# Designed miniproteins, single chains, continued (4), part 32

Each design is a single chain, and the fold is of that chain. pLDDT is the mean over its residues in the fold that is shown.

## One batch from the design tools (miniprotein)

Design m13085
Fold by ESMFold2-Fast:
Structure m13085 (fold): chain A 110 residues (1-110)
Amino acid sequence: PVVVTQSPASVTVKEGGSATLTPTASQPFNGRVDWFKQWPGRGPVGLIENGTTLLPGVSSRFQGRLLSDTTAELSISNAQLSDTGVYYAVVTDDGGVPFFGEGSLLTVEA
């Protein structure tokens, strides 16, 4: 199985600031890294597919990058209060099985 770790586990930024979240997988992911945002009591909302592709309706303040075969990055610029939530990186193996990171909590303060 693929193990996905996320750094940082928790980060606080001011409104208008920026945050960077970095998942590392125990195996090469071949660009198959997706990003989701989760609220308490809500279903997950897709943000980015295949490391770099923004999903329709997602703000250009979000950017995905592939740093290496095992490391990706989600950058959030001009942070808004509504960006507060848990962000999950998901790596899909060659068999189509998804492996979730433990999540990164972003808190945006006024």
Scores: mean pLDDT 86

Design m13086
Fold by ESMFold2-Fast:
Structure m13086 (fold): chain A 120 residues (1-120)
Amino acid sequence: MYEVSSVDEAYRLILLSPAPITLISTSDKEKLAELVERLSESPAPLYFFVEEPFADTFEGLEKTVITPDSDLTEIAREILEQVQQGKRVIVVGSEKLINELEKELKKLDPSIEILKIRLL
């Protein structure tokens, strides 16, 4: 897991990573909003999975909202389906959600490459 305090560093890590999935944990909604604005300008086909408290930061973007009632095994399956369609997947949530979702992804595909970022 990379700990980054700069939106520029987070953005560069995402763009330079060969990993099809990026998992982002944060508590800073302002830095998240700046990162999302930069990512929305990317030429890469991105798809977002967003924990409910952060969903407002992704207004107007194509996304799946993860709620407390969401089946994380089903969410992990949907993430892998987006990757299979040639999309790069960005997941944003609490550190707890990100750790649980990484475990579910690795159960479904042990070889899957995942970039993990903590945005401070």
Scores: mean pLDDT 86

Design m13087
Fold by ESMFold2-Fast:
Structure m13087 (fold): chain A 100 residues (1-100)
Amino acid sequence: SLEEQLQQVRRAIERLRELAREIARNGGIEGDILESMARMMVREVFPEHADELNDIITALVEASRAGDEARVAEELRRLDELLEEILEEEERRLRELLES
C-alpha cells in the first residue's frame, strides 16, 4: 500500500538520523564504516536527494574528525531539516497518487 511505502521512508529517515549521530560520536575507524553505510543507504533509498545528503555526510564526517562540536551540531540540524523536507515531499507525492 501507499501507506506502507511512507512507513518505509520514515524508517529509512530514522536509520539515517541514527547513523549520522553515530558518525558524530565516533571518529576514526568506526566513523569510516558508518560513513560507508550512510552513503550506501542514501544511494539506495534517497537517490533523488543523494547529492545534498552526501554533502551533509561529508561535512559531518569532517567536523567530527576535527572535533568541531559546533559544526557537528549545525550539520546534524541541516540533516534533520532536509530529511523533514524529503518526508513532506514523499507524503505529498503519495497523496497525489491516491487522488489519481
Scores: mean pLDDT 81

Design m13088
Fold by ESMFold2-Fast:
Structure m13088 (fold): chain A 83 residues (1-83)
Amino acid sequence: MNKELLEKALEILKKAREEVKDDPQSVAILNQAIDVIEKALKGEISVREAILELGRLYRQAPSPKVREALDEAIKLLIEAELE
């Protein structure tokens, strides 16, 4: 597991959360995604489990900005699983 890729995914989600801070629904989805990656970084869940959970959140995403951030994070998690 490449922790640098997980940390980069976390930064992308935190930046997106700041950009959508005035939208409570978008903030709630991004907070869930941030929690998922933090759990993976702590070894509480697998990177594979994190990918599946972020995929679920992607399908529930209220805006294109949130979907874009989740898509970028998922791609980084897939790279981290392969390493």
Scores: mean pLDDT 85

Design m13089
Fold by ESMFold2-Fast:
Structure m13089 (fold): chain A 139 residues (1-139)
Amino acid sequence: SLEEFIEKLAKSVEEQLKALPEDVRNEIIDLIKKGIEAYEKGDFEEAVKNFLRAATIAIEADAYTIAEVTLSVGLAIAKFENVPWEKIAPEYLKAFITAQIKNKLDVVVRASVLASQIRSKEELDLMIEGLKKVVEKLS
């Protein structure tokens, strides 16, 4: 089911966050928290930017599961809330270029596929709630 899939993704993100150095883990957690807070306030542009920034830091840290999930959530918010591409392109391109440098464009492809599989705002809210539980547990 979708709920089981989201639970598995959330657990994988939690395990990868726990394996990171404390400074990198805290930076990613802070960006995810800012993204969630912005989303809950209806500041969708700021929400997308923070999730895309989290993805870039995760790619730099070789945390590809975190990168895939955070990039996917950012792209899904942009799609459902009609955030103009021009507002988020710089953050997205930074993540893309970072992935290219790491020879990990497959992460960007997987993130785009995962984002396309989020079919409703209700499914997006389940993804965001899953991430919220992970970052609250690790804070």
Scores: mean pLDDT 92

Design m13090
Fold by ESMFold2-Fast:
Structure m13090 (fold): chain A 94 residues (1-94)
Amino acid sequence: SAQLEQQRARFQQRLDDTLQRVQNKYGLGDMTVQFMRRSAQQAMDQGLRRGRPERDVFIAGLFAMSYAIRLMDPENAEKYGSELEREAFALARE
């Protein structure tokens, strides 16, 4: 339905906005951001294969990005991860 398409577009836009803010705020390199996006895509694909609701799938993607930062920049991962986790909880309320 048109409403479902709108909801999915909104979630995708929020993901992109979150990545841009985190990249700008913490000076993350393009490689790190690309790895985070890829990790999110993999987590979302796994959730979809398991038949999870769209919202839960997207939230899983945000947590996957948090984990990806911990692998790429463990010294600063807590600060970056907290931002992504906060966005995941914000999406859960929508």
Scores: mean pLDDT 71

Design m13091
Fold by ESMFold2-Fast:
Structure m13091 (fold): chain A 66 residues (1-66)
Amino acid sequence: ALPADVLEQFRKDAEATLAYLEANPDRALIQQTIAHVRGLLALPDLPEELREPLRALLARLEALLA
């Protein structure tokens, strides 16, 4: 199982990334971040605990691009 500290750090990093991109919109950087998150979600061995946080991050990144 994924340690709670690792999941908490991921959530903090994701919120920091979103806050930065919301304040400093860069379409190319947002698209690169979306590609990276999609790549992570495609990994067969990705811990299940990260799938929902990554899908939520992807949805919020796609909303910034729209």
Scores: mean pLDDT 82

Design m13092
Fold by ESMFold2-Fast:
Structure m13092 (fold): chain A 65 residues (1-65)
Amino acid sequence: VTKEAAAKIEMVGLGFEAGLGISVEKVDGNYAIKTEEDTEKGRELQKKAAEVIEKLLGKKAIIID
């Protein structure tokens, strides 16, 4: 399992536990995180997903509204 695949699995787990949809796109070598929820909970989930990407891949993640 690659670090990239492991990060995606952990992010899917975070979205499932929170009951919120989360998607990740690779844009210009960076990872962009989206959620359909414009709420405090949705923004907190995006922050946690960004931390997972930064920890496992060493790349800064972008949060998209």
Scores: mean pLDDT 65

Design m13093
Fold by ESMFold2-Fast:
Structure m13093 (fold): chain A 99 residues (1-99)
Amino acid sequence: SLKERILRLLDEIQAILDENKELIPDSVYERMKALLDELKAAVERGDIPAAQAALDRLSTVVGELLLYAEKNGDEKLIEAARRIVSLLNEIRDLLDEMA
């Protein structure tokens, strides 16, 4: 199902965050984790507008993470942030299909 695909993509994002936790500022990690949990809960209950809103906020924070990584020259974190952006774009397309 579309829901199961989105949930798997969200789990993949969480795995990327956990793998790179030591490279991510604690405040950014906590904000991303909270928004990821909010997005997952909205998807689980079928609240597509709430899921889309949480996704937009999460995309903003990931953009901040990418900028931070680029300023620090952290190639591993830049690659991780870009992977998360790609996964969020796929989730956005799937949410639009469910709307």
Scores: mean pLDDT 90

Design m13094
Fold by ESMFold2-Fast:
Order: sequence, then structure tokens, then C-alpha cells
Structure m13094 (fold): chain A 107 residues (1-107)
Amino acid sequence: SSRIERLEALIREITELSKQFAKAVKNKDLALLQQVLARAQQLLAEIRATGDPEAEAHMAQAVAYLQEAIKALENGDEKKLTKYTFVFTVYLSATQVTLEIEIRRLK
């Protein structure tokens, strides 16, 4: 199924995004976090194109909290950085789980 292949590709992209995000946060790499944000915005557009409103909503929240995490890093706000990075990972994981459930329903 072309739809299953598309959803599996999106899950692989989310996994790679999560790895790049973890690296950026560990190193406080603002430039890498900006690249992660750009890719997260592209993934949101691709998820929107699948027509799954739950996955779109979760990914939209992930993008919003990633933007807040970047602002916190720019301002040296360690407490907000920790909070917003955690919330970003929660919504990114929720997006992945929603896509995995859709794949299981299509099998």
C-alpha cells in the first residue's frame, strides 16, 4: 500500500528528527535547532497532506513548543528550555504513535 509506505517514511523522518533534536539540545547548538525546526515544519506539511487531523494537531504542537524551546535557549532560560524540550518530545512521540495506529488499521 502506497499509503502505508508514506506513513512508514514519515515515522522514519520523525525518528531522525528526534535524534538531531537530542544532539542539538545536548550541545546547545542553536544553528542545529533552527535546522530541526525547519525540518519539523516540512514534516508538519507532509503530515497535513496525509489527512490525519490527530497527527497534524500533535505535530503542530511539537513545532510550537520547539519554537518556544529555541527562544528559551536564545534567552539563557534553562528552566523554560527543559520544560519546552520535554513537551516537544511528548508531542513528537504522540505524532509517531498516531501514525503507527493508522498503519495498523490499514493492515
Scores: mean pLDDT 90

Design m13095
Fold by ESMFold2-Fast:
Structure m13095 (fold): chain A 85 residues (1-85)
Amino acid sequence: MDALEERARANALELAKILGLLIKGDFEKARELLKKLRPSLEITDEGLERMREIAPKLVQELKENYASLAPEEQAAAAEILKEIE
């Protein structure tokens, strides 16, 4: 695995943590992690609220599409779901 693949996986897991925090209503920790992941991104309370609204739908889509993923992608998706839940 090259550095780009490792970084993509790490970024996906961090984003999963952020989505999990938003679903739980922990906007402060979610904002802090998102700022670390994307320092140039303007983070607004309205933006975080919208992410919280769509986060359960993204989780549901991942769960519904899980069986159609390749085995290596299923492993990554399982880690993401564990982090969110």
Scores: mean pLDDT 72

Design m13096
Fold by ESMFold2-Fast:
Structure m13096 (fold): chain A 93 residues (1-93)
Amino acid sequence: SEKLEQFRLDFARILAEYDREVDRIEEKLKNGEITLEQAKAELRRLHDRAVEEVRKLAEKYGVSDETIDEAVAQLRAHFDDRLAELEERYKKL
């Protein structure tokens, strides 16, 4: 399905932008510009925004609920991993 392929390409773009934004949050934390609690709050807002973007993308392309659930689960796993990395590396800040 062309719509499913386009959804996957646009979703990959959302994930790439998500990673760049997480790297910016970590850079601010590393430089002492924000606290760990502020970094975690920014990461949660970034995740919420990314989920909303994925859901809008799914509506645009009319993909199945299963495809949406997989994309949201992948994004949640990515969020959980990044949150755990920040907590492990910076829990003393």
Scores: mean pLDDT 87

Design m13097
Fold by ESMFold2-Fast:
Structure m13097 (fold): chain A 100 residues (1-100)
Amino acid sequence: SKLLEEILKVVDKALELVKKYADEEDYKKIEEIAKKLREAIEKKDLEKVVEYGEELVEKLNEVATKLHLESDDPEVREAARELTSLAEELRELLRELIES
């Protein structure tokens, strides 16, 4: 499915940013959700793809907010904006998946 491939690409980009800019605890939490999402995609369990995808959107926005508020570094603040953008892209892809 093209939608599932696009979801995986967004997840991979988000993980790169979280690994580089977030603390280790936030990275581990995001990585665990992403792992569950990848397993659901591999099994073509669309209900679980939506469930873990929505959980990932929530956690990406949480991390983005934290980075934006806690850092005076323009590079980190830009990464926070990019994470918010990726979370919105993931949310839209999940919406398309629910609608067929």
Scores: mean pLDDT 88

Design m13098
Fold by ESMFold2-Fast:
Structure m13098 (fold): chain A 65 residues (1-65)
Amino acid sequence: SSALERLAEISRQNVADLRALDAQIAAQQLPQSQVRQLVIRATAEALRRIGDEIQRLIEEERRAR
């Protein structure tokens, strides 16, 4: 379904974003405190994207009844 394809794409984008962040951290040798903040923000954003799409799926299912 298109909804599952959207979830798969969001998941792929989240993985790519986290890998890019890991490469940035390794290359820039950032302070521990800054690394912690970047990781928390990236993780929160990744979870938000997935949560928003799940909420859309729930609404689609509710309307299909």
Scores: mean pLDDT 83

Design m13099
Fold by ESMFold2-Fast:
Structure m13099 (fold): chain A 91 residues (1-91)
Amino acid sequence: SKVEEMARLLEELERLREELERILEENKDNPEIVKEAEINLRYAEELIELAKELLADPNASDRDLTLARFGLLAVSSGVFVLKRKIERMKA
């Protein structure tokens, strides 16, 4: 159902937010990583609020769910790139 899909999206976004918060805490001495993590964290927080609004809205469309999925993919990709940059700096 749309409610179940949106709830799953919200859970994934909150998991990514927690990962970004951990990255910020562990890399606070690296201004480049901090800047990128803060940008991704703000976007994740905006998407979490949007997902909550859509979950509460009985008129939310399949298009709204699709846009939320694209947002999740964007944040997930950002976290992946950020983690790869951190790994390369430690090598």
Scores: mean pLDDT 84

Design m13100
Fold by ESMFold2-Fast:
Structure m13100 (fold): chain A 64 residues (1-64)
Amino acid sequence: SRKLADEQHERVQQGIAGKDKETGQQLIKLVQSSLEAAREDRDEHGDSTIAGLERVLQQLQAKL
């Protein structure tokens, strides 16, 4: 839903505002691990999840 996407976006912005580079790097690691697991599963429902995780990863990397 839109609300969950907005909450996730706000969480990323809060991490940036806090200037906590370590927290940002931990979030990148978590997203990378989730992305790898989604790719390993290779199910049809994983395609949207993989695309979403790749976008989140790109956003985090662009802000750090």
Scores: mean pLDDT 68

Design m13101
Fold by ESMFold2-Fast:
Structure m13101 (fold): chain A 74 residues (1-74)
Amino acid sequence: AAAALARTQAEIARVEKESGDRIKQLREEGDKLAAEYEKIDPQKAEEVRQKFLEEGRKVSQEANDRIAALRAAA
């Protein structure tokens, strides 16, 4: 019982770290790409920012869903 809880907590910590790293990567990629478009096509720069924000929200939602499932399974 206690060992299963410890394993669940370790997996939750891993999911939080991996999703956080992915969100940071998406933010850096989005900011860089948007900056490249800003001088050429400001509308496309905004579309890029919005797309990467949406992808980040999706990663966050998937991580939260997985954490909830891990807690329910423990």
Scores: mean pLDDT 84

Design m13102
Fold by ESMFold2-Fast:
Structure m13102 (fold): chain A 100 residues (1-100)
Amino acid sequence: MTPEEREAAEEAIFSLLTEEEQKLLEEVLKEIEEELEKAGVEEEKKELALGMAEFMFTSLLREGEPELGREAARRVLERYLAGEEDPVGKVMEELKKEKE
């Protein structure tokens, strides 16, 4: 995906969210960014972690599960900071197992 395609996709996703959902997404991403800054994570790694957290949160937000989305985004961050190569995949597997 080109940088322009990524920006267009992000804008399209953001435009599909309600005003309340957009505010919630911004709040979650701000919390994650602050946590990454406290951990001293390099900018390139910070951007990747934020992208993964945004993807996970928006996916669950669109399913009507914002609380689960916040938790999933946090789990992705924790796994990424622990050096796991597939934090998104691992969190998705955990969530599927937790759904009866």
Scores: mean pLDDT 73

Design m13103
Fold by ESMFold2-Fast:
Structure m13103 (fold): chain A 60 residues (1-60)
Amino acid sequence: TDLQQAVDYARDTSDGLGLSPAQRDQVVAHAADLARAGASLDDVKRAAHRLASQLAQQQR
């Protein structure tokens, strides 16, 4: 399973974009849910990056 890699990617991406702890947790939860649902690691990474980027544009 790619769950750990998905969570690590989501955390690193969120930290790199300067997201708040609450926003980071949201991105990590989203990535974990997709990975558990059987999404590919590439799809999870794209979704996590997209969500993190959206949150970074809206608020810190």
Scores: mean pLDDT 81

Design m13104
Fold by ESMFold2-Fast:
Structure m13104 (fold): chain A 90 residues (1-90)
Amino acid sequence: MKDAEIREIIEARKAEAAALRGDKPVDQARLGAVELEGAAEIYEILGKEELAEVARKAAEALREGAENNDPEKGIKEAEKILEEYLEKQK
C-alpha cells in the first residue's frame, strides 16, 4: 500500500512539474517547490519526519520567492535550509 501511494505522489508531482516548466527563474523556483513538496510527502509516508519538515521548509522558501517576484532569494534560502540540514548530519 505505501509503495502504491508513493508512486501516485511521484506521478502527480511529475505531471505538475512538467506543467510548470519555463525559462524564467520564477518558473524554476515553482518547479523546485513542487519537487520538494512531493519529496516531503514521500518522506512523511516513510516516517522520516525530519526530512519531510526540511523539504517542506525549502519548498516554502521557493514558493515565497516566486510569489514575491524574487526567485533568486527563494532559491538561496532553500539552499541554505538544505545545507544546514546536511551539515547537521555530519
Scores: mean pLDDT 74

Design m13105
Fold by ESMFold2-Fast:
Structure m13105 (fold): chain A 79 residues (1-79)
Amino acid sequence: MAEEERLREEAERLALALQLEIARGRGFDIAEELSEEAEKVSSLEEVLALLERAVERLGIGEEEIEEALRKREELLKRA
């Protein structure tokens, strides 16, 4: 349970950071590649590995992830 929840939380954090960068016009090619790779993954471990690789390729650090989470909260407040 704990490991599964940890992987899910980590995947959500990385996915949010990627979504924001893609929305800003970065990672256009990464977004396409991620869609294709996503069809091939079947486990949380594989999803997390895919997201980690994409985050690294885009140069997204922990600071960018924190900014993405903060931006998500702002968007939720506006909605």
Scores: mean pLDDT 67

Design m13106
Fold by ESMFold2-Fast:
Structure m13106 (fold): chain A 120 residues (1-120)
Amino acid sequence: LDENVLLIIEKLRELAKKLSEEKQQEFIKKVAGVVKETLDKLQELFPEYSSRLEALKKKFEEATKLPAEEALEATVEGLRELAELLEEIQKEHPEKREEIEELFNELLDKIGEVLEEILS
């Protein structure tokens, strides 16, 4: 995954910071659900990474229990860690590179849709 992914994550963070504390909590909870679905799919595709993916699922779930500002930062950190893990998987499984890229882009699109819904 390239630098463009990190820029998208940063833009999502900046937009989410403009939300009220209540809407930030709603955003974080919805993001945790969307991320869980993506991580479940990744565990099915790459069972050798299941322990690391399970740790990420736990991290996103725990973030929903934090105060809004800390929850947002923990969620953003989790997305960056996921991007790093996916880059490792793409290097080890070059034949799956496009599928991994598509799955992660779908995740970021869904997070953007959640943010737009909360902003409307």
Scores: mean pLDDT 83

Design m13107
Fold by ESMFold2-Fast:
Parts: C-alpha cells; structure tokens; sequence
Structure m13107 (fold): chain A 77 residues (1-77)
C-alpha cells in the first residue's frame, strides 16, 4: 500500500495535470496567455521534483512531459 505521503503526492499530481488541461483548453480558446501556460508548467516541474525526490520517477516523468507540452505551446507564439 502507498504511504499517506505517497497518496498526497498522487492527488497533488492529478490536480496539477487537471490544471494543465484546463489552462491548455483556455489558451486554445484565446482565454489564457502564454505566461499563464509557463506558470502552470513551472508548478508541474515543482511537483515533479518532489515526486522524483520521493522515488516516484513515473509520476515525475508524466508531470515533466505535460510541462514540456505547455512550454512548447507557449513558445510557438
């Protein structure tokens, strides 16, 4: 079973990914800025760094992949 800390991290990661999906959709609708995409990407990276430090490399990899996608989208304009 995952520890309490592992469960809290998994929930935090899920919420961060949901926020990323929301901001990406808002950006595609012209309702978010490239700066907002970068800010969300930075938050994803912080959660990924914590996940990696706790040995959850799979979670960290997923979060970094989403962060890279957001930064790439922001940099295309």
Amino acid sequence: MLSREDLELEVEAALAIMEAAIVKRAYQQGKATPEELREVADRLEKVAERAESQGHTDIAERLRKVAEELRKLADEL
Scores: mean pLDDT 81

Design m13108
Fold by ESMFold2-Fast:
Structure m13108 (fold): chain A 68 residues (1-68)
Amino acid sequence: SEEEQIFEQTRDAMTTVVKDGVDRGWSEEEMQQRLDFLLRTVVRRHPDLSQETIERMRQFARDLLKEA
């Protein structure tokens, strides 16, 4: 579905943010701010996204930071 494609693209983008942040020595706070900005941008661009998908994206961001 289009929603699943948006989720996959968002996961890839979030993964890149965290990898780049770790490589550049960003703090967890800096990475969190970048992920929050990315998620806000995705939600704004896709107002028809379900709350379930938005929560899945938020959870993925939390899991990424925990593993970093």
Scores: mean pLDDT 86

Design m13109
Fold by ESMFold2-Fast:
Structure m13109 (fold): chain A 82 residues (1-82)
Amino acid sequence: MEEEKREKERMEELLRRVEEILERLRAGVSREEAIRLETEVSMAEIHAAVLLTVGSSEEVRELARRVLEAAREALEAAAAQA
């Protein structure tokens, strides 16, 4: 239960951050900032991919899937801007 709570909190935090990055990328940032934000999103994608495979519950894995989907959208936005 405590591990599941921590994993859910982490995935919810990553989802919020990736959505924030996606909005910033869509609003327009410098190429340098886009590269920096892309790196942060790639790290979030790695964390989410791990929990998608080893997450303690289906709820954690579902949040991880949402983070991965948001991360893909953000990486596509970064590529389109760069």
Scores: mean pLDDT 81

Design m13110
Fold by ESMFold2-Fast:
Structure m13110 (fold): chain A 89 residues (1-89)
Amino acid sequence: SALRERAAALLEAALAELPEARDYLLSQVSDPEKQKRIEQLVEEIERVLREGLAAVRAAASDEEALAVLRETAAAVAPLLQEIEKILAE
């Protein structure tokens, strides 16, 4: 389906860019403890995105694919907010 294909492509693109985003974020902070915390949050984002991609690929319908996208976005949002807080210190 078009929705499932688009959903998978979005999650694949996010995963492909994640290593460069991680390196960039880690380069912005000099505190080793903050770097470790950012690294842990990025690792959790990767896990959530990989699980979301697998679930989208396994979805039997567009409705299921959209539900997976919503759940993935909801799980990623607080992790991104936590990274923002660390960067704002």
Scores: mean pLDDT 88

Design m13111
Fold by ESMFold2-Fast:
Structure m13111 (fold): chain A 65 residues (1-65)
Amino acid sequence: MSDEEKAERIQKELGLSREQAEQAVTLVRLGRENGWSDEQIAELLSMSLGLSRKQAEQVVKISKE
């Protein structure tokens, strides 16, 4: 799945803006490239974008599909 498709899905499922969804995709990609765990990526998303833990976990899940 492309980064653009991931951002669109995050925007639709979580009600985030396009810019927030694109930032979420970028943070997930950077975390994956640096070998971060799903839990570490979710924590970063929560801190950086103000997402709840549940929303951050959903972003990580969407990023894997």
Scores: mean pLDDT 81

Design m13112
Fold by ESMFold2-Fast:
Structure m13112 (fold): chain A 83 residues (1-83)
Amino acid sequence: MDEKFVEALAEEFKEVALKNGLSEEEAQRLSEEVREIAEADLKASGGSITGAGYAKLVKLAESHGISIDDAFKALENAHLKAS
C-alpha cells in the first residue's frame, strides 16, 4: 500500500523544513500538507504520484522558503525509504 510512501514523503519534507530553519510547528504543517497532496494524487492516479503531484509538492516547499534542490532531495529520499 502507498501508505509507506506517503509517510516517507511527509517525514522527508518535515526533516528538510527543519534543516531550512522552519519551526517544529511549521515543519509539521508542511508535512501534513505534503501528506494531503500525495494521498489525493495517489487516489486520483490509481497508485502513483503524477508529474502534477510532484510539481505541487515542490511549489509547496518553495512557498515555505525551501529550495527546489532541497525539495527534490526530499522526494528522492522518500522514494529510497519506500523501496
Scores: mean pLDDT 81

Design m13113
Fold by ESMFold2-Fast:
Structure m13113 (fold): chain A 71 residues (1-71)
Amino acid sequence: MRELVARASALMIRGVGHLFDGDRKKAAEDYRRAAELYKQAGDDSAANRALSRAYRLEGREEEAARLEEKA
């Protein structure tokens, strides 16, 4: 479990890096991968937050808002 959380956190950091480079598509992909790893680790709150970030970058504002309510 700790290794999954560490990998998810690393993907979140990579996503932030891609945002600084203006690459929102790569940032969204990293956040989606982080969400899957958080889910596998049993951290549903972190998974929902990561996925909401990805949805926001993809223009899915309604889906992002719903996930934020669950986090």
Scores: mean pLDDT 81

Design m13114
Fold by ESMFold2-Fast:
Structure m13114 (fold): chain A 94 residues (1-94)
Amino acid sequence: SEIEKLLEQALKALAFAAQLLEEETGDTSIVDYFREKYAEVLAEKDLEKQIEILEEAAKYLAEKARGSSPEIQSLVATAEKIIKKARELAEKEK
């Protein structure tokens, strides 16, 4: 339950970051990429794999956010911290 809430918070932060990045850059591939990753997370039944998908999405968005507004960079960094906390909690449940 706590991990699921963290993953939901990370998804919301990444979704907002992707939308703002698309608006700032005009690069529609960013939101399309996030939509694909969002669908992958929703289809995945294994918590560890859901975390891995979000880590990949956050890394991609962090690279795209280089040189963007501080607000976008902060959103991606927040999502990365939340994902890291989710991973640490998942490791403790093993």
Scores: mean pLDDT 85

Design m13115
Fold by ESMFold2-Fast:
Structure m13115 (fold): chain A 61 residues (1-61)
Amino acid sequence: MLEEEAYRIGYEGAKRGIGAEAVVGAALLALGRALDENDPNSAEIARAAAEAAERGVEEAE
């Protein structure tokens, strides 16, 4: 599931000291996938991925 993937990206990024960049990366990855699928909710999907990645960052700290 994309949210679980985004969470792991944030967690791994925070462990490397690049948590903020990991959150941005997860959002962009989710946005790109949604646009490729012609999903009209691409912005909402990107936001959900950013939120999941932020939770991963919090858990890593």
Scores: mean pLDDT 80

Design m13116
Fold by ESMFold2-Fast:
Structure m13116 (fold): chain A 55 residues (1-55)
Amino acid sequence: SALERDILEAMLDITRSVERLAIQNAREKGEDVSPVEEESRRRIQEIEKRIQEQL
């Protein structure tokens, strides 16, 4: 439904912001950012897929 799509798009925007902060936090701590970036891409792709399914 349109409402579900709007909610998922809002969640996508929030998720992108949260994941960006997580990557920045890892960099500030001197941690390897590669696994954090990989998990971030996976979560974003999952939400994007759900948006596409709400047609």
Scores: mean pLDDT 79

Design m13117
Fold by ESMFold2-Fast:
Structure m13117 (fold): chain A 78 residues (1-78)
Amino acid sequence: MDWQMSPLQQQGYEAALKGDAEEFKKVIDEAPSDAEKVSVLSAARRALGENPSLGFMDDKEFEDLVEEVLKKMKERKK
């Protein structure tokens, strides 16, 4: 799964590698389904050297993980 990325997953992965928090947030917002949003988050976590394996999560857990990824990207951009 992780090497056959959708265009949105690829954009999220590249945004995380570049530390582009704005682009990553845009990609998450553009994802048409919850499954695609989770896939984008997984790809971004892989780009940051985090474990990309995401289990079952509610909306709050998803938002908390998105915020964590955004924070790590901002720290790497500095």
Scores: mean pLDDT 74

Design m13118
Fold by ESMFold2-Fast:
Structure m13118 (fold): chain A 91 residues (1-91)
Amino acid sequence: MEEIRKATQLALEGVLLISMQQFEEGQKLLEEAIEIAEKISKEIGEKMRELVKKMLELMEQGMQDSLSLEEIMARLRALAEEFIAEVEKEL
């Protein structure tokens, strides 16, 4: 339960680092987030991979649509909170 919150926070931080052009550090955090989720269960690991993909797509689209970093961050955090709530209900 604490592990999924940690993994989701790492995913969020990884996406932010990528948006700041810190690609190597961002990728490492995303990989760590997925690894933590996969250790909980295969299904949670797959859901984490989908979350990471959605977060990266949201970041890319938000930047193309000229959204502020604050608006993009708010949407990413909402997506992260939704994911945590859904996973914690299944555990």
Scores: mean pLDDT 82

